# Designs tried in a protein design run: designed miniproteins, single chains, continued (4). Part 43

Each design is a single chain, and the fold is of that chain. pLDDT is the mean over its residues in the fold that is shown.

## One batch from the design tools (miniprotein)

Design m13463
Fold by ESMFold2-Fast:
Structure m13463 (fold): chain A 94 residues (1-94)
Amino acid sequence: SMADLLEEAIARLEELRERMKSMSEEEAIKAVRETGEELVALFREAGAEALATQMEHATEEIIEAIREKGVEAGLRVVDGFIEWLRIQLEEVRA
């Protein structure tokens, strides 16, 4: 279901967020790309093209934030995207 898909995406991003706290910029960028690619594939397999597109954009924004201002800036972008996904999940549950 769409709710299950969003819950899985949120869980994977929360795991990424916690791992990023102890990573170098290079390690964080790699982890963000890998997680982003996995979630894009997950969304596309489910036919959720709009979510896949948003995940692609979020992945690049997170990487840009890391490159410009370090891992802490990337974490703030991850937090924002998790919150956006939670709003989508509430809409699906309503």
Scores: mean pLDDT 90

Design m13464
Fold by ESMFold2-Fast:
Structure m13464 (fold): chain A 85 residues (1-85)
Amino acid sequence: EFLEKVRERVRELAKKLGREDLIEEYDQMLKNGLSEERAIFELLLRLAEAVDPKIANRLFFDMFDPNMTLEERYERALEALEKAL
């Protein structure tokens, strides 16, 4: 459920940015055997780099924060990206 909501939000962001190519890369990652969690993270990181390198850097550092859940890391990145658009 959580990953489905993240996927929907990331796809909407990619469409708003004219980066449907990143959705195609996501689908290819899944075909190549990457987990959905890993594929979504890679897609989100690439979108963040395209929007604002500061958001990408924050997402990267959040991955090493032991006090944050995976859900909190994704939510913070998604909120930052949605606000930037």
Scores: mean pLDDT 78

Design m13465
Fold by ESMFold2-Fast:
Structure m13465 (fold): chain A 72 residues (1-72)
Amino acid sequence: DLIEQLQEYFRELLEKEGRVDLRLSEIQEKFPEATEEQIAQALQNLLNKGEVLEAGVRMEDGELVFYARKWK
């Protein structure tokens, strides 16, 4: 399940680095079996669950960036 794989990856990054700041293309490189559209939809699903306390998306240089600072 893509959503579960993304959650585990982001939690690991928060534990190791204290932050997540990843371009959509960078996430797609880690999950090459998924399209950028599928990843974007999964990210929106994660945000809608309300389990991520300090997270969102922003646009940089015409590309979506997912950021997270705190996960419940």
Scores: mean pLDDT 80

Design m13466
Fold by ESMFold2-Fast:
Structure m13466 (fold): chain A 88 residues (1-88)
Amino acid sequence: SILSKFSVGERLALGAAYLAALKLNTGVTKEEIDEIIQKAESVDEAIDALAAKFGPLGDTLREAVRDVREGKMSLEEAVEKVIEAAKQ
């Protein structure tokens, strides 16, 4: 698995970013996300590359996935936070 190089918290954080991207119809494909994760040397690099695809929501995504990575928020709560921010 391309995610095998990351911790459980980092995988949950990346999973939140992936689900948010799909639900918001950002135009980011699974293949593009897989390529970003595979080419990234760190989880922070992967998150930054994914956030760049979110446009104005990039900072909200970074905050939500950081909280998931730190165990402060579930994957589901992070996805909901990003989707709710997109409505405002």
Scores: mean pLDDT 75

Design m13467
Fold by ESMFold2-Fast:
Structure m13467 (fold): chain A 95 residues (1-95)
Amino acid sequence: EREELLQRLKEEIQEFIEKLEKGDREGAREEIERLSRQIREYARLIGKETGVSDEDVDQGIDTVKKMLMTLVDAGKTDLLIKGLQQEQEQLEEML
């Protein structure tokens, strides 16, 4: 269900933020992989209702994943934390 998927995404985002705040770059990369899998599942579910293909979803998620990995590797963690906190606030409003 939508609320369950959104709650799960919120929890994964929180774990990602915690890894970034601790300076755990390897843990942050692992959370990006995990979060990407969860978002892909959710986006494919929504895409089936809106006519977006699984291939387009996968390409979009892979692009975002590469961007996030690059930001972590470059040490741009403050930017990531701010963005993730905004996403958590939006998810809270949707729950």
Scores: mean pLDDT 76

Design m13468
Fold by ESMFold2-Fast:
Structure m13468 (fold): chain A 80 residues (1-80)
Amino acid sequence: KLKEEVIRKIERLIEKLKKAKKESKDEEVKEKLEEAIGDAEGALELLRSLESLSEEELEAILEAVKAAEEQLEKLAEADK
């Protein structure tokens, strides 16, 4: 259950980041979004490649996803 939830959250985050990058006109913002996309895709690949993860490992990944969402919000605020 937790692994599936984390995978879905990362997939949604990647979609949001890709849309934000496509719609952004700022090259610096695009670069930061591309880095965040790479990080999120790496985390997703790791989750998919592992047969099982402990609850602690899944919680650590979820925390990283939350941090990435906060970073995206800060980047959006900077362009207001």
Scores: mean pLDDT 74

Design m13469
Fold by ESMFold2-Fast:
Order: C-alpha cells, then structure tokens, then sequence
Structure m13469 (fold): chain A 86 residues (1-86)
C-alpha cells in the first residue's frame, strides 16, 4: 500500500534526522528540509503536531540544552519499516 500523506511527512523528518544525527537538527531546519523533500509547504502547526507525536512515541528526542532533535534507535527501526513501504 502507498504511504499516506502523514507517513510521507514522517519519512521526510526521520530521513533528515538520520542524515544529521551527529549534530542534531532545529525545528526551523526540519521544516525547510521537509518542504524541500516533499516539494511543497508544510504548516508550522502540522509539523509541530507530527514532531510532538514522534516525541511521545520515543522515535525522536530533543536535547534540552540546545533544543536540537535527534533520531532514537526505535526511530531508526521505524524509519527502516517506512522506507521498505516507500
């Protein structure tokens, strides 16, 4: 089955975080990268809602000192499952 719209946004977020996991990524950097990967704009509210769901699921984490987001081991496994369906 093709990826849903939500799954495509999650895929874009998680792929970008994997590419930059050593440094971590800000919310603004994530928004720009997701819009580039999708070829269309994504509202701040939609992005924040998705990021909050990924945080609650333990798929990503936020550094409280820097505010930067990183991919977790659980998130990497979830990303691999999404990529297999893409």
Amino acid sequence: RPLSELERIRLAILEYLKEHNETGVTLDELRAAVEEKLGRPVSRETLESIINSLLKAGLIERDPETGRYRLTEKGLKYLEALQARA
Scores: mean pLDDT 82

Design m13470
Fold by ESMFold2-Fast:
Structure m13470 (fold): chain A 91 residues (1-91)
Amino acid sequence: IEEKIKELEEEIEALEKAKEKLKEKDYEGAAELIKDIAPELAEQALEAAELLKSPDPEKQRRAELLRDEILAMLEMRISSLKLEIEKLKKE
């Protein structure tokens, strides 16, 4: 139980740091932090990074929308992991 809780806490820490990186528009840094935990979201963050480098306002707008989507998904995952830790602590 103790080891499992530590693993989940480490995942939460990485996801929280990734959220801060996304808020700073460091999409590549966010992707690096979560590539092993949430590879799908890491790929989306890298896509947002590429879109943000474009001078096209449409692509920059798409990067912001994708960022908001990733932030919401990370928040949901963090909430699920916190709930799992609480269940383990009650055992």
Scores: mean pLDDT 81

Design m13471
Fold by ESMFold2-Fast:
Structure m13471 (fold): chain A 62 residues (1-62)
Amino acid sequence: RYRVTVLEDGGVLRQDGSTVKKGEVLELEGVERLPDGSYRARDVATGQLVLFDPRKVEIERV
């Protein structure tokens, strides 16, 4: 699992099209790198898939 802190508004996009705000913290699992350099993961709290730019978040393994 990973703890991801959002550094910029819209640095994380949820499957429902909503964006995560700067300062929000997500716990993610199943982190997979996509060919475009973005990442896909599952939000543990909601079960939703999320997409994120690794340059717009802080990632910590937990």
Scores: mean pLDDT 80

Design m13472
Fold by ESMFold2-Fast:
Structure m13472 (fold): chain A 81 residues (1-81)
Amino acid sequence: SDDKIKEWLEKLKNAKDSDLPKILDEILEFAKTLSIEQLKKLQKEVSKILNEKGRPHLATAFVINITGIILEKERERKRRE
């Protein structure tokens, strides 16, 4: 839900650089439960935080992983319609 997205964004914002990969992995597992619109919002907000922290390589990796989840959900949606 949106409240849970906000919790993850706050955790990421307050995280030490050494903890970022672990938190991002946990966010990716959570992301599998989200709608396509929530995934697009999460992708944008996480990328912004990581770029502001000076970690563009982590932002790029996260964007790629979320895009993969979105594509899989779009395939499932088309099969049902």
Scores: mean pLDDT 85

Design m13473
Fold by ESMFold2-Fast:
Structure m13473 (fold): chain A 74 residues (1-74)
Amino acid sequence: AAPSAEEIVEEAVERLVEIIREAKADPSLPSEEVDERIFAVLSEMRERLRARGLSPAEISEALLEAMKRVSEKV
């Protein structure tokens, strides 16, 4: 089976990059709406990783890794 935790992180990174690109392309988007979309992606990632059996510490590390990858792509 595909590495589900790694796939979850990769999908979250791609979604976050797209949200940031959309925000940069459309300055009429409210910052609050952009932030809400980002938090929704991070919350979904957290719950999906929990469902895969990751500990709270492992989930926190995965969130930091995802944010690092996003910052390197934008």
Scores: mean pLDDT 82

Design m13474
Fold by ESMFold2-Fast:
Structure m13474 (fold): chain A 92 residues (1-92)
Amino acid sequence: DLVEKAKEMAEKVKTEKDEEEKIKADEELMKLAKEVMKDEEKAKKVAEIMAETVLELAKKEAEKSGDESIAELGEKAAKELLKLPEVLKAQN
C-alpha cells in the first residue's frame, strides 16, 4: 500500500502541471519515503520507483533538448538512488 502510494505520487510529480499540486505530491512522496525507511524491503522498492522516475524525466529532457548526455546522467543518478537505503542504514 505505501509502495503503491509512492508510485502514484511519483507519477503525479512527473505529470502535474500545477506547481502547488506538484509540491504537495513531492511532500507526500517524501513523507512516504520516511515511513518505508523503517522497512528495508519497502525502502528498496521506493528507491526503485524514484530511480525509474529520474530515468523517465532524464530521457524526456534528453529528447526535448536533443542532448543524449542528459539520459546518461539520469542513469548515473538512478544508480545512486538505488544505493540510498544502504547509505542511510550505515549512517544510523
Scores: mean pLDDT 72

Design m13475
Fold by ESMFold2-Fast:
Structure m13475 (fold): chain A 82 residues (1-82)
Amino acid sequence: SVEEYIEKLKKLAKETEEQLKKAKSVEEAEKILAEYDKKVSEIATELRNDPNATDEEIEAFNKLMMELENKLMDLYEELKKS
């Protein structure tokens, strides 16, 4: 269900946030973000191929993806300043 994809996305973002907070270098943080982007792409592809997903649900998922990406990028920028 679409709800399962949203839950997967939220869990992935939370796990990525904790990894970024523990990252000791910009290079490590970039690797963490690259893995996040790959996994998010996989979830988004599964959602778009789900015949039960509505356009409205896909739009809501994409909005959440953007909001979570912005939060993770803010953490990355703070790490770069350290």
Scores: mean pLDDT 85

Design m13476
Fold by ESMFold2-Fast:
Structure m13476 (fold): chain A 69 residues (1-69)
Amino acid sequence: SSMAEKERLLKLAQEHRAKRDAALQEYQDILAQRETLSPEESARLAAQKFGEAARHDALASTYLGQAAK
């Protein structure tokens, strides 16, 4: 049913929002470790985690948009 499809899409959006939040937390943890990591290593790892967060955020938005139909 359309309602079951909507619920599935909302669950997928929730899962990707959780993964986004986890990646953002890892990003913050990397920034907090700047005194123990080289500037180059810190920048590389932070960029990776920010990219992961952006990807999951985009997927969550896509599933939310599909659920709204």
Scores: mean pLDDT 85

Design m13477
Fold by ESMFold2-Fast:
Structure m13477 (fold): chain A 70 residues (1-70)
Amino acid sequence: PLTREEAIARLPEHVEFEVRLATALGDPRQVATASASARTADGKEISVTAEVDVEKHRVPREELIEELKK
């Protein structure tokens, strides 16, 4: 398996980021999940996921991207 840093380093210049707020049954958990996926030159799919604690629902995408790089 790849570490998060290794997966991020192998992503192409164009990366799709998906941010979701994790929700417990009936209530928001206030935990954001950031995921990045990309296809390598050989057609393989690489994905990385990281959870980020959020006090408020509005978190800048750039902050989540930085957390994903860790």
Scores: mean pLDDT 50

Design m13478
Fold by ESMFold2-Fast:
Structure m13478 (fold): chain A 59 residues (1-59)
Amino acid sequence: LSPKLEAALPLASPELAARLRETLAALRVGGPDWYAHLEELARLMREVEAETGIDLFRP
C-alpha cells in the first residue's frame, strides 16, 4: 500500500477499510474478475479520499 493510503485507512470508516483490504486480497488471487476488482479498488480509493480528505491519486 502507498504511504498515503496507509495514513488514510485509520481515518476511514472500518467498513470502507475492510472492503478495500478485501478487494486487494481478491486482486492478489487473480482470476476472471481481475479487471472488475481493479475498478472496485479505484472506486473504494476515491471513497476513502472523499471521506478522509487525503488525495490518493496526486503525486
Scores: mean pLDDT 74

Design m13479
Fold by ESMFold2-Fast:
Structure m13479 (fold): chain A 93 residues (1-93)
Amino acid sequence: IEEALEEIEKAQEALSKVSDELQELASFAIMHLTLAKKLAEKGDTEGAVESLELAIRVAERLKEEARKLGDEESVKAAEEAIEHAEKAKKILE
């Protein structure tokens, strides 16, 4: 559980590196990560996994939008966030 919370925090940190143009999508992904963290802390692992899945979907969309803009830093930030969110999901499953 503590390892899953650390992975969620790393995903949030990765998304903080996203460019200003993509901040709205980043904020939605961070919102779902924050909800996943709160649910995991309360022992609601199923709810946490669902929130992580939503965060991953938003981050995938962010990655595609960053690619269209040629924003390699935001692409990497989204990829790091997805990787950490997937690790958190596997720990909670």
Scores: mean pLDDT 85

Design m13480
Fold by ESMFold2-Fast:
Order: sequence, then structure tokens, then C-alpha cells
Structure m13480 (fold): chain A 66 residues (1-66)
Amino acid sequence: MSDEVLLREALYRLEKEYPDLSPFEMLTKLPKIVTELLNREEEPEPVPDSQLSPLARKLLDFIRKA
């Protein structure tokens, strides 16, 4: 699974489950969701930008630059 696909799915799940998360809370919960996705051994479908909030896209961009 590519890092991009994994991060998009993780961010999508976080926003769906916790729509009012602060950026700090998203960053705190992200490793757990990523670990859960890796352990499931399923290929997630790529989540398009249209399904991600502006905040999630900003965090994805931040992680890519880090």
C-alpha cells in the first residue's frame, strides 16, 4: 500500500468518525488509524480530495513535507 493512499484513508476515517477534531487531535489519532489499516491487510481505495476536508488536505500536505 502506498503511503499516500494509506494517509488519505486514515484522514478520511478520522473525519468521518470525529468531524470536530482539532489538527492536534487528528495528528494524535493518526498513528493508531494507520496501524489499524496496516494490520487489516486490505487495499483501501484511493480517497479523492473531494471527500477530504480542507483541513485534512492541509494535514496531508504537511505530512508529505515533513
Scores: mean pLDDT 72

Design m13481
Fold by ESMFold2-Fast:
Structure m13481 (fold): chain A 75 residues (1-75)
Amino acid sequence: SELDALKAQAESYRQKAENYRKMAERFEAVADKLEAEGPENADTARSYRLAAEGFRKLADEYEKKAQELEDQANA
């Protein structure tokens, strides 16, 4: 059914959002470790933090898409 398809797609988008959040957390953890190891790592740590921000934006986009589909399924 159309409702089942919308729910399945929303769940797929929720999984993508979770995966991107996990990637962001991993990159943030790498940045934290690099900063703890020394100030010489500051530029590299900054690059990891920028990548993590990108992953968080992707996660937010997929969460929004999932919510829109869930709202359609519940309409």
Scores: mean pLDDT 90

Design m13482
Fold by ESMFold2-Fast:
Structure m13482 (fold): chain A 63 residues (1-63)
Amino acid sequence: SAAAMAEEARILRERTDELVEELKKAGPENSPLVSAVSLEAALARWVGDDETAKRLREAIEEV
């Protein structure tokens, strides 16, 4: 349903914000976290969420 899709999108955005903040705190030295964020960006791009994919890639590049 449209409501379920909207809730999934909201949860995904909240998780994206959380991952970005964790990456900023941990820095590039946390290889497992960098790998996890990179995988999330690839998944976002694959499902057509280009905005989320771009945001996650930018977060990785800033670290």
Scores: mean pLDDT 71

Design m13483
Fold by ESMFold2-Fast:
Structure m13483 (fold): chain A 80 residues (1-80)
Amino acid sequence: SKKEEELKELEELLKVYEEKLEEIIAEGKEMVLITNDDVEIVLKADTDPEEIRKILLELLKEQLLERGVDEELIEEALKK
């Protein structure tokens, strides 16, 4: 179904973000993310991993909402 496809796509995106989080922490580097609105978000290895995850998930959530993905589906993917 369409919802199953969207959920799998969300899970794949979350996996990519988790991999990036691990890379930032492991490398001890400062990383700058530029959003669709040209907002700069600076991620540092010394930043709390939970805070970095929260920032990345908020960016992902905003991007998915802009694409018309159901908010309930996003919340379901994040719960897993």
Scores: mean pLDDT 64

Design m13484
Fold by ESMFold2-Fast:
Structure m13484 (fold): chain A 90 residues (1-90)
Amino acid sequence: MESVLIGEWAPGVPVELTLPFPFGDGRAVAVVEPGQPKTVKVEGSDVIATITVLGADGPVRVELEVKGTKATVRVSGNTQPVQVTVTLIQ
């Protein structure tokens, strides 16, 4: 299964998104360079996340939590809102 999450994240503010399918439960943390996709395993699950960040002046920390049909994404290290795309593959 595949799902794509796209949004804008203010520094340190978590956003909860609804997934079309349950992806199980897990967490991932990545430091992502702007414009360079980073692929990480969502620990606790069989899910792979590919994370792309745009609009940041440098590396940002992206925290992802997946619980059933919910995904929570938080971005930190940015001084302004950034655009994030997370692709989840199971």
Scores: mean pLDDT 82

Design m13485
Fold by ESMFold2-Fast:
Structure m13485 (fold): chain A 58 residues (1-58)
Amino acid sequence: SALLERAARARGLSVVSVRAAAHEISKATGLSLEEAIEYLLAHPDLSGREAIELLLAE
């Protein structure tokens, strides 16, 4: 998706890496894959682990 490509560019990572991170966020937090990708795009400074920790902390 265009969101996935935008997130990858913003983070300096491959599309494969961002998709994997988004899947882990989705699985851990209950967000949809699209919502996880949007979160990664909005927070390019956060690692996937940090994103999960912040989302679970509310």
Scores: mean pLDDT 80

Design m13486
Fold by ESMFold2-Fast:
Structure m13486 (fold): chain A 110 residues (1-110)
Amino acid sequence: MTEIQVKTAEFPPLKKGDVYTATAQLDGAKYATVRVEAKVKNGTVTLEVSSGAEPQTATGEKITLSATVPVKDGETVTVRVTFSGDVEKLTITLVAIVENKKISDIKVEK
C-alpha cells in the first residue's frame, strides 16, 4: 500500500474551546489516517474521525494522536479536534492509503 499526504494544516496559537473541523472525500483510498501534533498548555486534545474510529484523547505538553479509518468511494471523512487548554502549536495531517499509486483518483474538498 502507498501513503499519500493529501492535506496538512498548521495553526496559529488557539484558545481553550476552539474546534478544528475538516472534511474530505477520498475516492480510491482504502484507508485514511489523521495525524495530530499539538503543544498544549495544561489541557487535553480530543480527536474524532467520523468513519468509525473511537475518539482519542491525550494530555500533556507535547501530544501526538493518530487514527486510521476505512473509507469508501463517495463517503465523507470528517475530522474534529477539540481542546480543553490553550494551544501553542497545532499541525493536522490527512493521509490517504491506496493500494495503487493513482493520485488522480483522490478528491479532497477544502
Scores: mean pLDDT 68

Design m13487
Fold by ESMFold2-Fast:
Structure m13487 (fold): chain A 72 residues (1-72)
Amino acid sequence: SEEREKLLEELRKRVQKIVKETKDPVERHELIALEVERAVRKLREIGREEGISPREIAQGVHRAVSEGVKKG
């Protein structure tokens, strides 16, 4: 869905910003984990309505985080 893709793109951008701006590895990890938690919470709500599996949500989140890290 458009809403799901928007949340994944927002997660990617937030992770990219954290990687660019945060120099401490521990703080980077904690900030990324917080953004993942927020995104998963919202994606779970949408996923229940759209019939998207937990596995597909996890795969989308992993891709968004990986791309954010690569671009940061």
Scores: mean pLDDT 84

Design m13488
Fold by ESMFold2-Fast:
Structure m13488 (fold): chain A 81 residues (1-81)
Amino acid sequence: DNIKSLIDNARNLTNKFMDAIRRGADVSYLQRIMNDIIKTVQDIMRAVTGTAMSTADIQDVFRRYLLSRGVPSATVDRIIR
């Protein structure tokens, strides 16, 4: 049940992030949402496996996710440094 709440929160944050990109939100705002997504994903991983990927590794996964959803590479590079 706690894991379900974390997954639901991660989905809500991801949807909020994608909507913010669509609306042309500031990079600083997008980076704040991304950091919240990364922390939530790490919490899910710890709850399920007892360990979590590094922030850098999750940023790489998130970068690939954004590219797969059609976000331009230049935009992704501005958000994920």
Scores: mean pLDDT 84

Design m13489
Fold by ESMFold2-Fast:
Structure m13489 (fold): chain A 87 residues (1-87)
Amino acid sequence: SLSLAERALYIRLIAHEAAEIAREEGREDLAKQFLELQRTRITSEEEADAAIRRVLELLEELLKETKNPEHREHLEKMIRALEDLLA
């Protein structure tokens, strides 16, 4: 199992990568929301779980509108990685 610090780092890295894909897909609104999550302080496991669920929600929204196959594959990998962090 990952430590709280390691989970927080993974959430921040995924949020950063998702923001870049969202910007490339023309979804500046989603990019801003991912960047806000990247800057959010995570000081408990409950806060980490809440952040993961929120990132997953935004990733699913972005994936529904994404046509680029490389972006779709990357988003699907990020979704799987975050789902594993909740298990």
Scores: mean pLDDT 88

Design m13490
Fold by ESMFold2-Fast:
Structure m13490 (fold): chain A 85 residues (1-85)
Amino acid sequence: MTVKVTAKLKKIILNKDGSYTEEKVDLVSEAEIDAKDYGTVLVIDGEVIEETVDMSADKATARQSEYDDELGVEVIYEYDLTNTK
């Protein structure tokens, strides 16, 4: 079962000096949340987010982290989701 919700993106980049930079994305995108029998899996643009999505009435949050070993930069994507019924 798949539920479409509105996602607000927040991008966090670990800089080479060890500081964090937050980038706000002006994108409000549709995210698909695939609900399994025992849980919920977030799918965005066909990519499965392995983090657990907690959906409580009007709110859900999911995170995905990627590491670029060539640049030494860690990128974290945080998705704030509104559960629409």
Scores: mean pLDDT 51

Design m13491
Fold by ESMFold2-Fast:
Structure m13491 (fold): chain A 65 residues (1-65)
Amino acid sequence: SMKKEVIKEVSLSLLAVEAGADRVRFEGDTAIVTLRGKSEEEAARMEEALRADAEQLGYKLRVER
């Protein structure tokens, strides 16, 4: 339902921002997370963690630098 979709979007946005993401946007079933100003190692760790969170919430993850 729309209510459940909003809760999932809010939850993933909060997790991404808390992890240090600059921006989060949603396209259908895909969450697009922007990671700027991070080292390659930091970005890789953040992508791994956020991918797990996104999968648990039913989203695919795409990362932009």
Scores: mean pLDDT 81

Design m13492
Fold by ESMFold2-Fast:
Structure m13492 (fold): chain A 96 residues (1-96)
Amino acid sequence: ALDEAYARLTPEQRAALEKGIADLTAEFVERVREELKKLGFSDEAIDTAIAYAQSVIENLAVSEAVRHGADAAIAFVREKLPEIVEYAVEIAKKLD
């Protein structure tokens, strides 16, 4: 599904989406790692929770980009970052 959705984008849309995802992921990783460390989770639980949350970011961004374009997808995922942070916290709790 993700690979098929990605194949529907133009090369220019893919480049814009990849850059946007990379920028959002960097911002998300710093914020979530700090928060999970404050809560006392292990490094292994934090790294695993971040990996799952990164997959959520990628899936949401690609599916939205296919519907409304790369710029709209990046804005949509940015609005969903607080919910994705909560998702990462719940995953870390289950792993630790």
Scores: mean pLDDT 78

Design m13493
Fold by ESMFold2-Fast:
Structure m13493 (fold): chain A 65 residues (1-65)
Amino acid sequence: SVEEKIKEIREEMKKELDEASKKHTEKLKEENPQTLEGAKKSFKELADAIGEVVDKKLEKLKEVK
């Protein structure tokens, strides 16, 4: 059903967002950005990763019928 396909895409998105968050946290521990420029770069990288996940799921939703 359409509802089941939407649920599968939603669960997949949650997993990929969780992975992006974990990767960001691990990178923060490694790089320890104490500068404003370092923090800004880290935030931009997270925003880009989240955006890519969302865009990919929006594309999948176009094929749901």
Scores: mean pLDDT 81

Design m13494
Fold by ESMFold2-Fast:
Structure m13494 (fold): chain A 57 residues (1-57)
Amino acid sequence: LKKLTEVTFNSLEEVKEFLKKNPDAVLLDSTLNPITNDEELEKLLHFGQKTFFVYFK
């Protein structure tokens, strides 16, 4: 449940597809805080963050 997996995304659409296929997945930012909104996610991708830690509920 708290095993962290590293996943790389190139776009917001790839992240949305991943979350649709994995509804129990929680994306974490670089400080290991859950990303809960599309605005924060878009901002991180805009600043070049492509790799995210993920855990599954």
Scores: mean pLDDT 76

Design m13495
Fold by ESMFold2-Fast:
Structure m13495 (fold): chain A 100 residues (1-100)
Amino acid sequence: MDSLQQLLDFFVGMLRHEMRYLAENPEVTDEEAEKSVRSLVDFLRSNLSPEEAKEVARELRRELERETARLLAEQTDPVGARRIEHFARVALELLEEVER
């Protein structure tokens, strides 16, 4: 695998784990979880070329939409579902800004 694909796979895994953790741990605030996404965006902007950052952000946004849909389909708790939806919305908005 090329380095960008490995990086994409890592971030997809991180975001999936964060969404599950939020749904399972009501004591964790939405703001604390969102810090992980902001750190990811800062990493992309600081460590990749503008072209590479845009490509990773674009693919990560597509994978995040897919993972969010899957997690919501499996989620039986309405509170957990709302938290996943809120996290995904913030993450998608932040990633869209990287693509600009």
Scores: mean pLDDT 82

Design m13496
Fold by ESMFold2-Fast:
Structure m13496 (fold): chain A 61 residues (1-61)
Amino acid sequence: SMDQQIQQLLDQGAQALADGDMKKAKEYARQLGKLLGEPEDANPLEVLSRVLEQRQIEQGA
């Protein structure tokens, strides 16, 4: 499902950030932005950070 794809990209993006792999983090962030219908000119890392924060709030963390 779309939600499973979003979660997969969030997990991969977060792992890449933790590993310091900015290239992979940006690649996963771009894929996430595309799935969410974000504009092509959106900052991918800002999109990733926003969605990660929103999911943490929703999970009560």
Scores: mean pLDDT 78

Design m13497
Fold by ESMFold2-Fast:
Structure m13497 (fold): chain A 67 residues (1-67)
Amino acid sequence: GLAEEIRALGEEADSTDLSLEERRAMGARYGELARQYPDHPEVQLAREIAEKLRKIGENFDKGLKTE
């Protein structure tokens, strides 16, 4: 179900094997779930995870370009 899908994405996001690009893609997927099911508690958590992954990506991007 939805909670199981969110859990699976979370486990993948915690993997050190994921590239920065893959982490960003997962963040987008979490954001999509939050958009579809805004009132669901598990989706609220997914939104937080998506924001965290997005900020990690932005931080690397800005750090590289704006030293």
Scores: mean pLDDT 65

Design m13498
Fold by ESMFold2-Fast:
Structure m13498 (fold): chain A 117 residues (1-117)
Amino acid sequence: SLAEARALHARGVEALRAGDFDTAIAHYREALSLLPDLNPSPEEHALRIEILANLAAAYALANRMDEAKDVIDRILYFGTPEERERALKILEELLKEFPDENLKKLVEYYKKEIEKL
């Protein structure tokens, strides 16, 4: 359900802030699995973009850059322009909260890949 996806996403955010990146990844993946692939509501679609942006950041912070880039590619190639803009803002906000070299590289990758679209 949407409520369960939101609860798992919130637990993922708490794990991320605690520096438990593998736990954050697990919660984000579970939250994503509860969202419909076909005909999502605007709320479900918005939550999916937030989860994907947070998941990409968690992978980068965990030094799992190939997986982080795969999530970014999913946002870029299947997202709308509005969704791509929202995901970038989330990633930039997380970079301010976690000034980490891998997360910085991920944001630079995102900006470079958008230029190709």
Scores: mean pLDDT 87

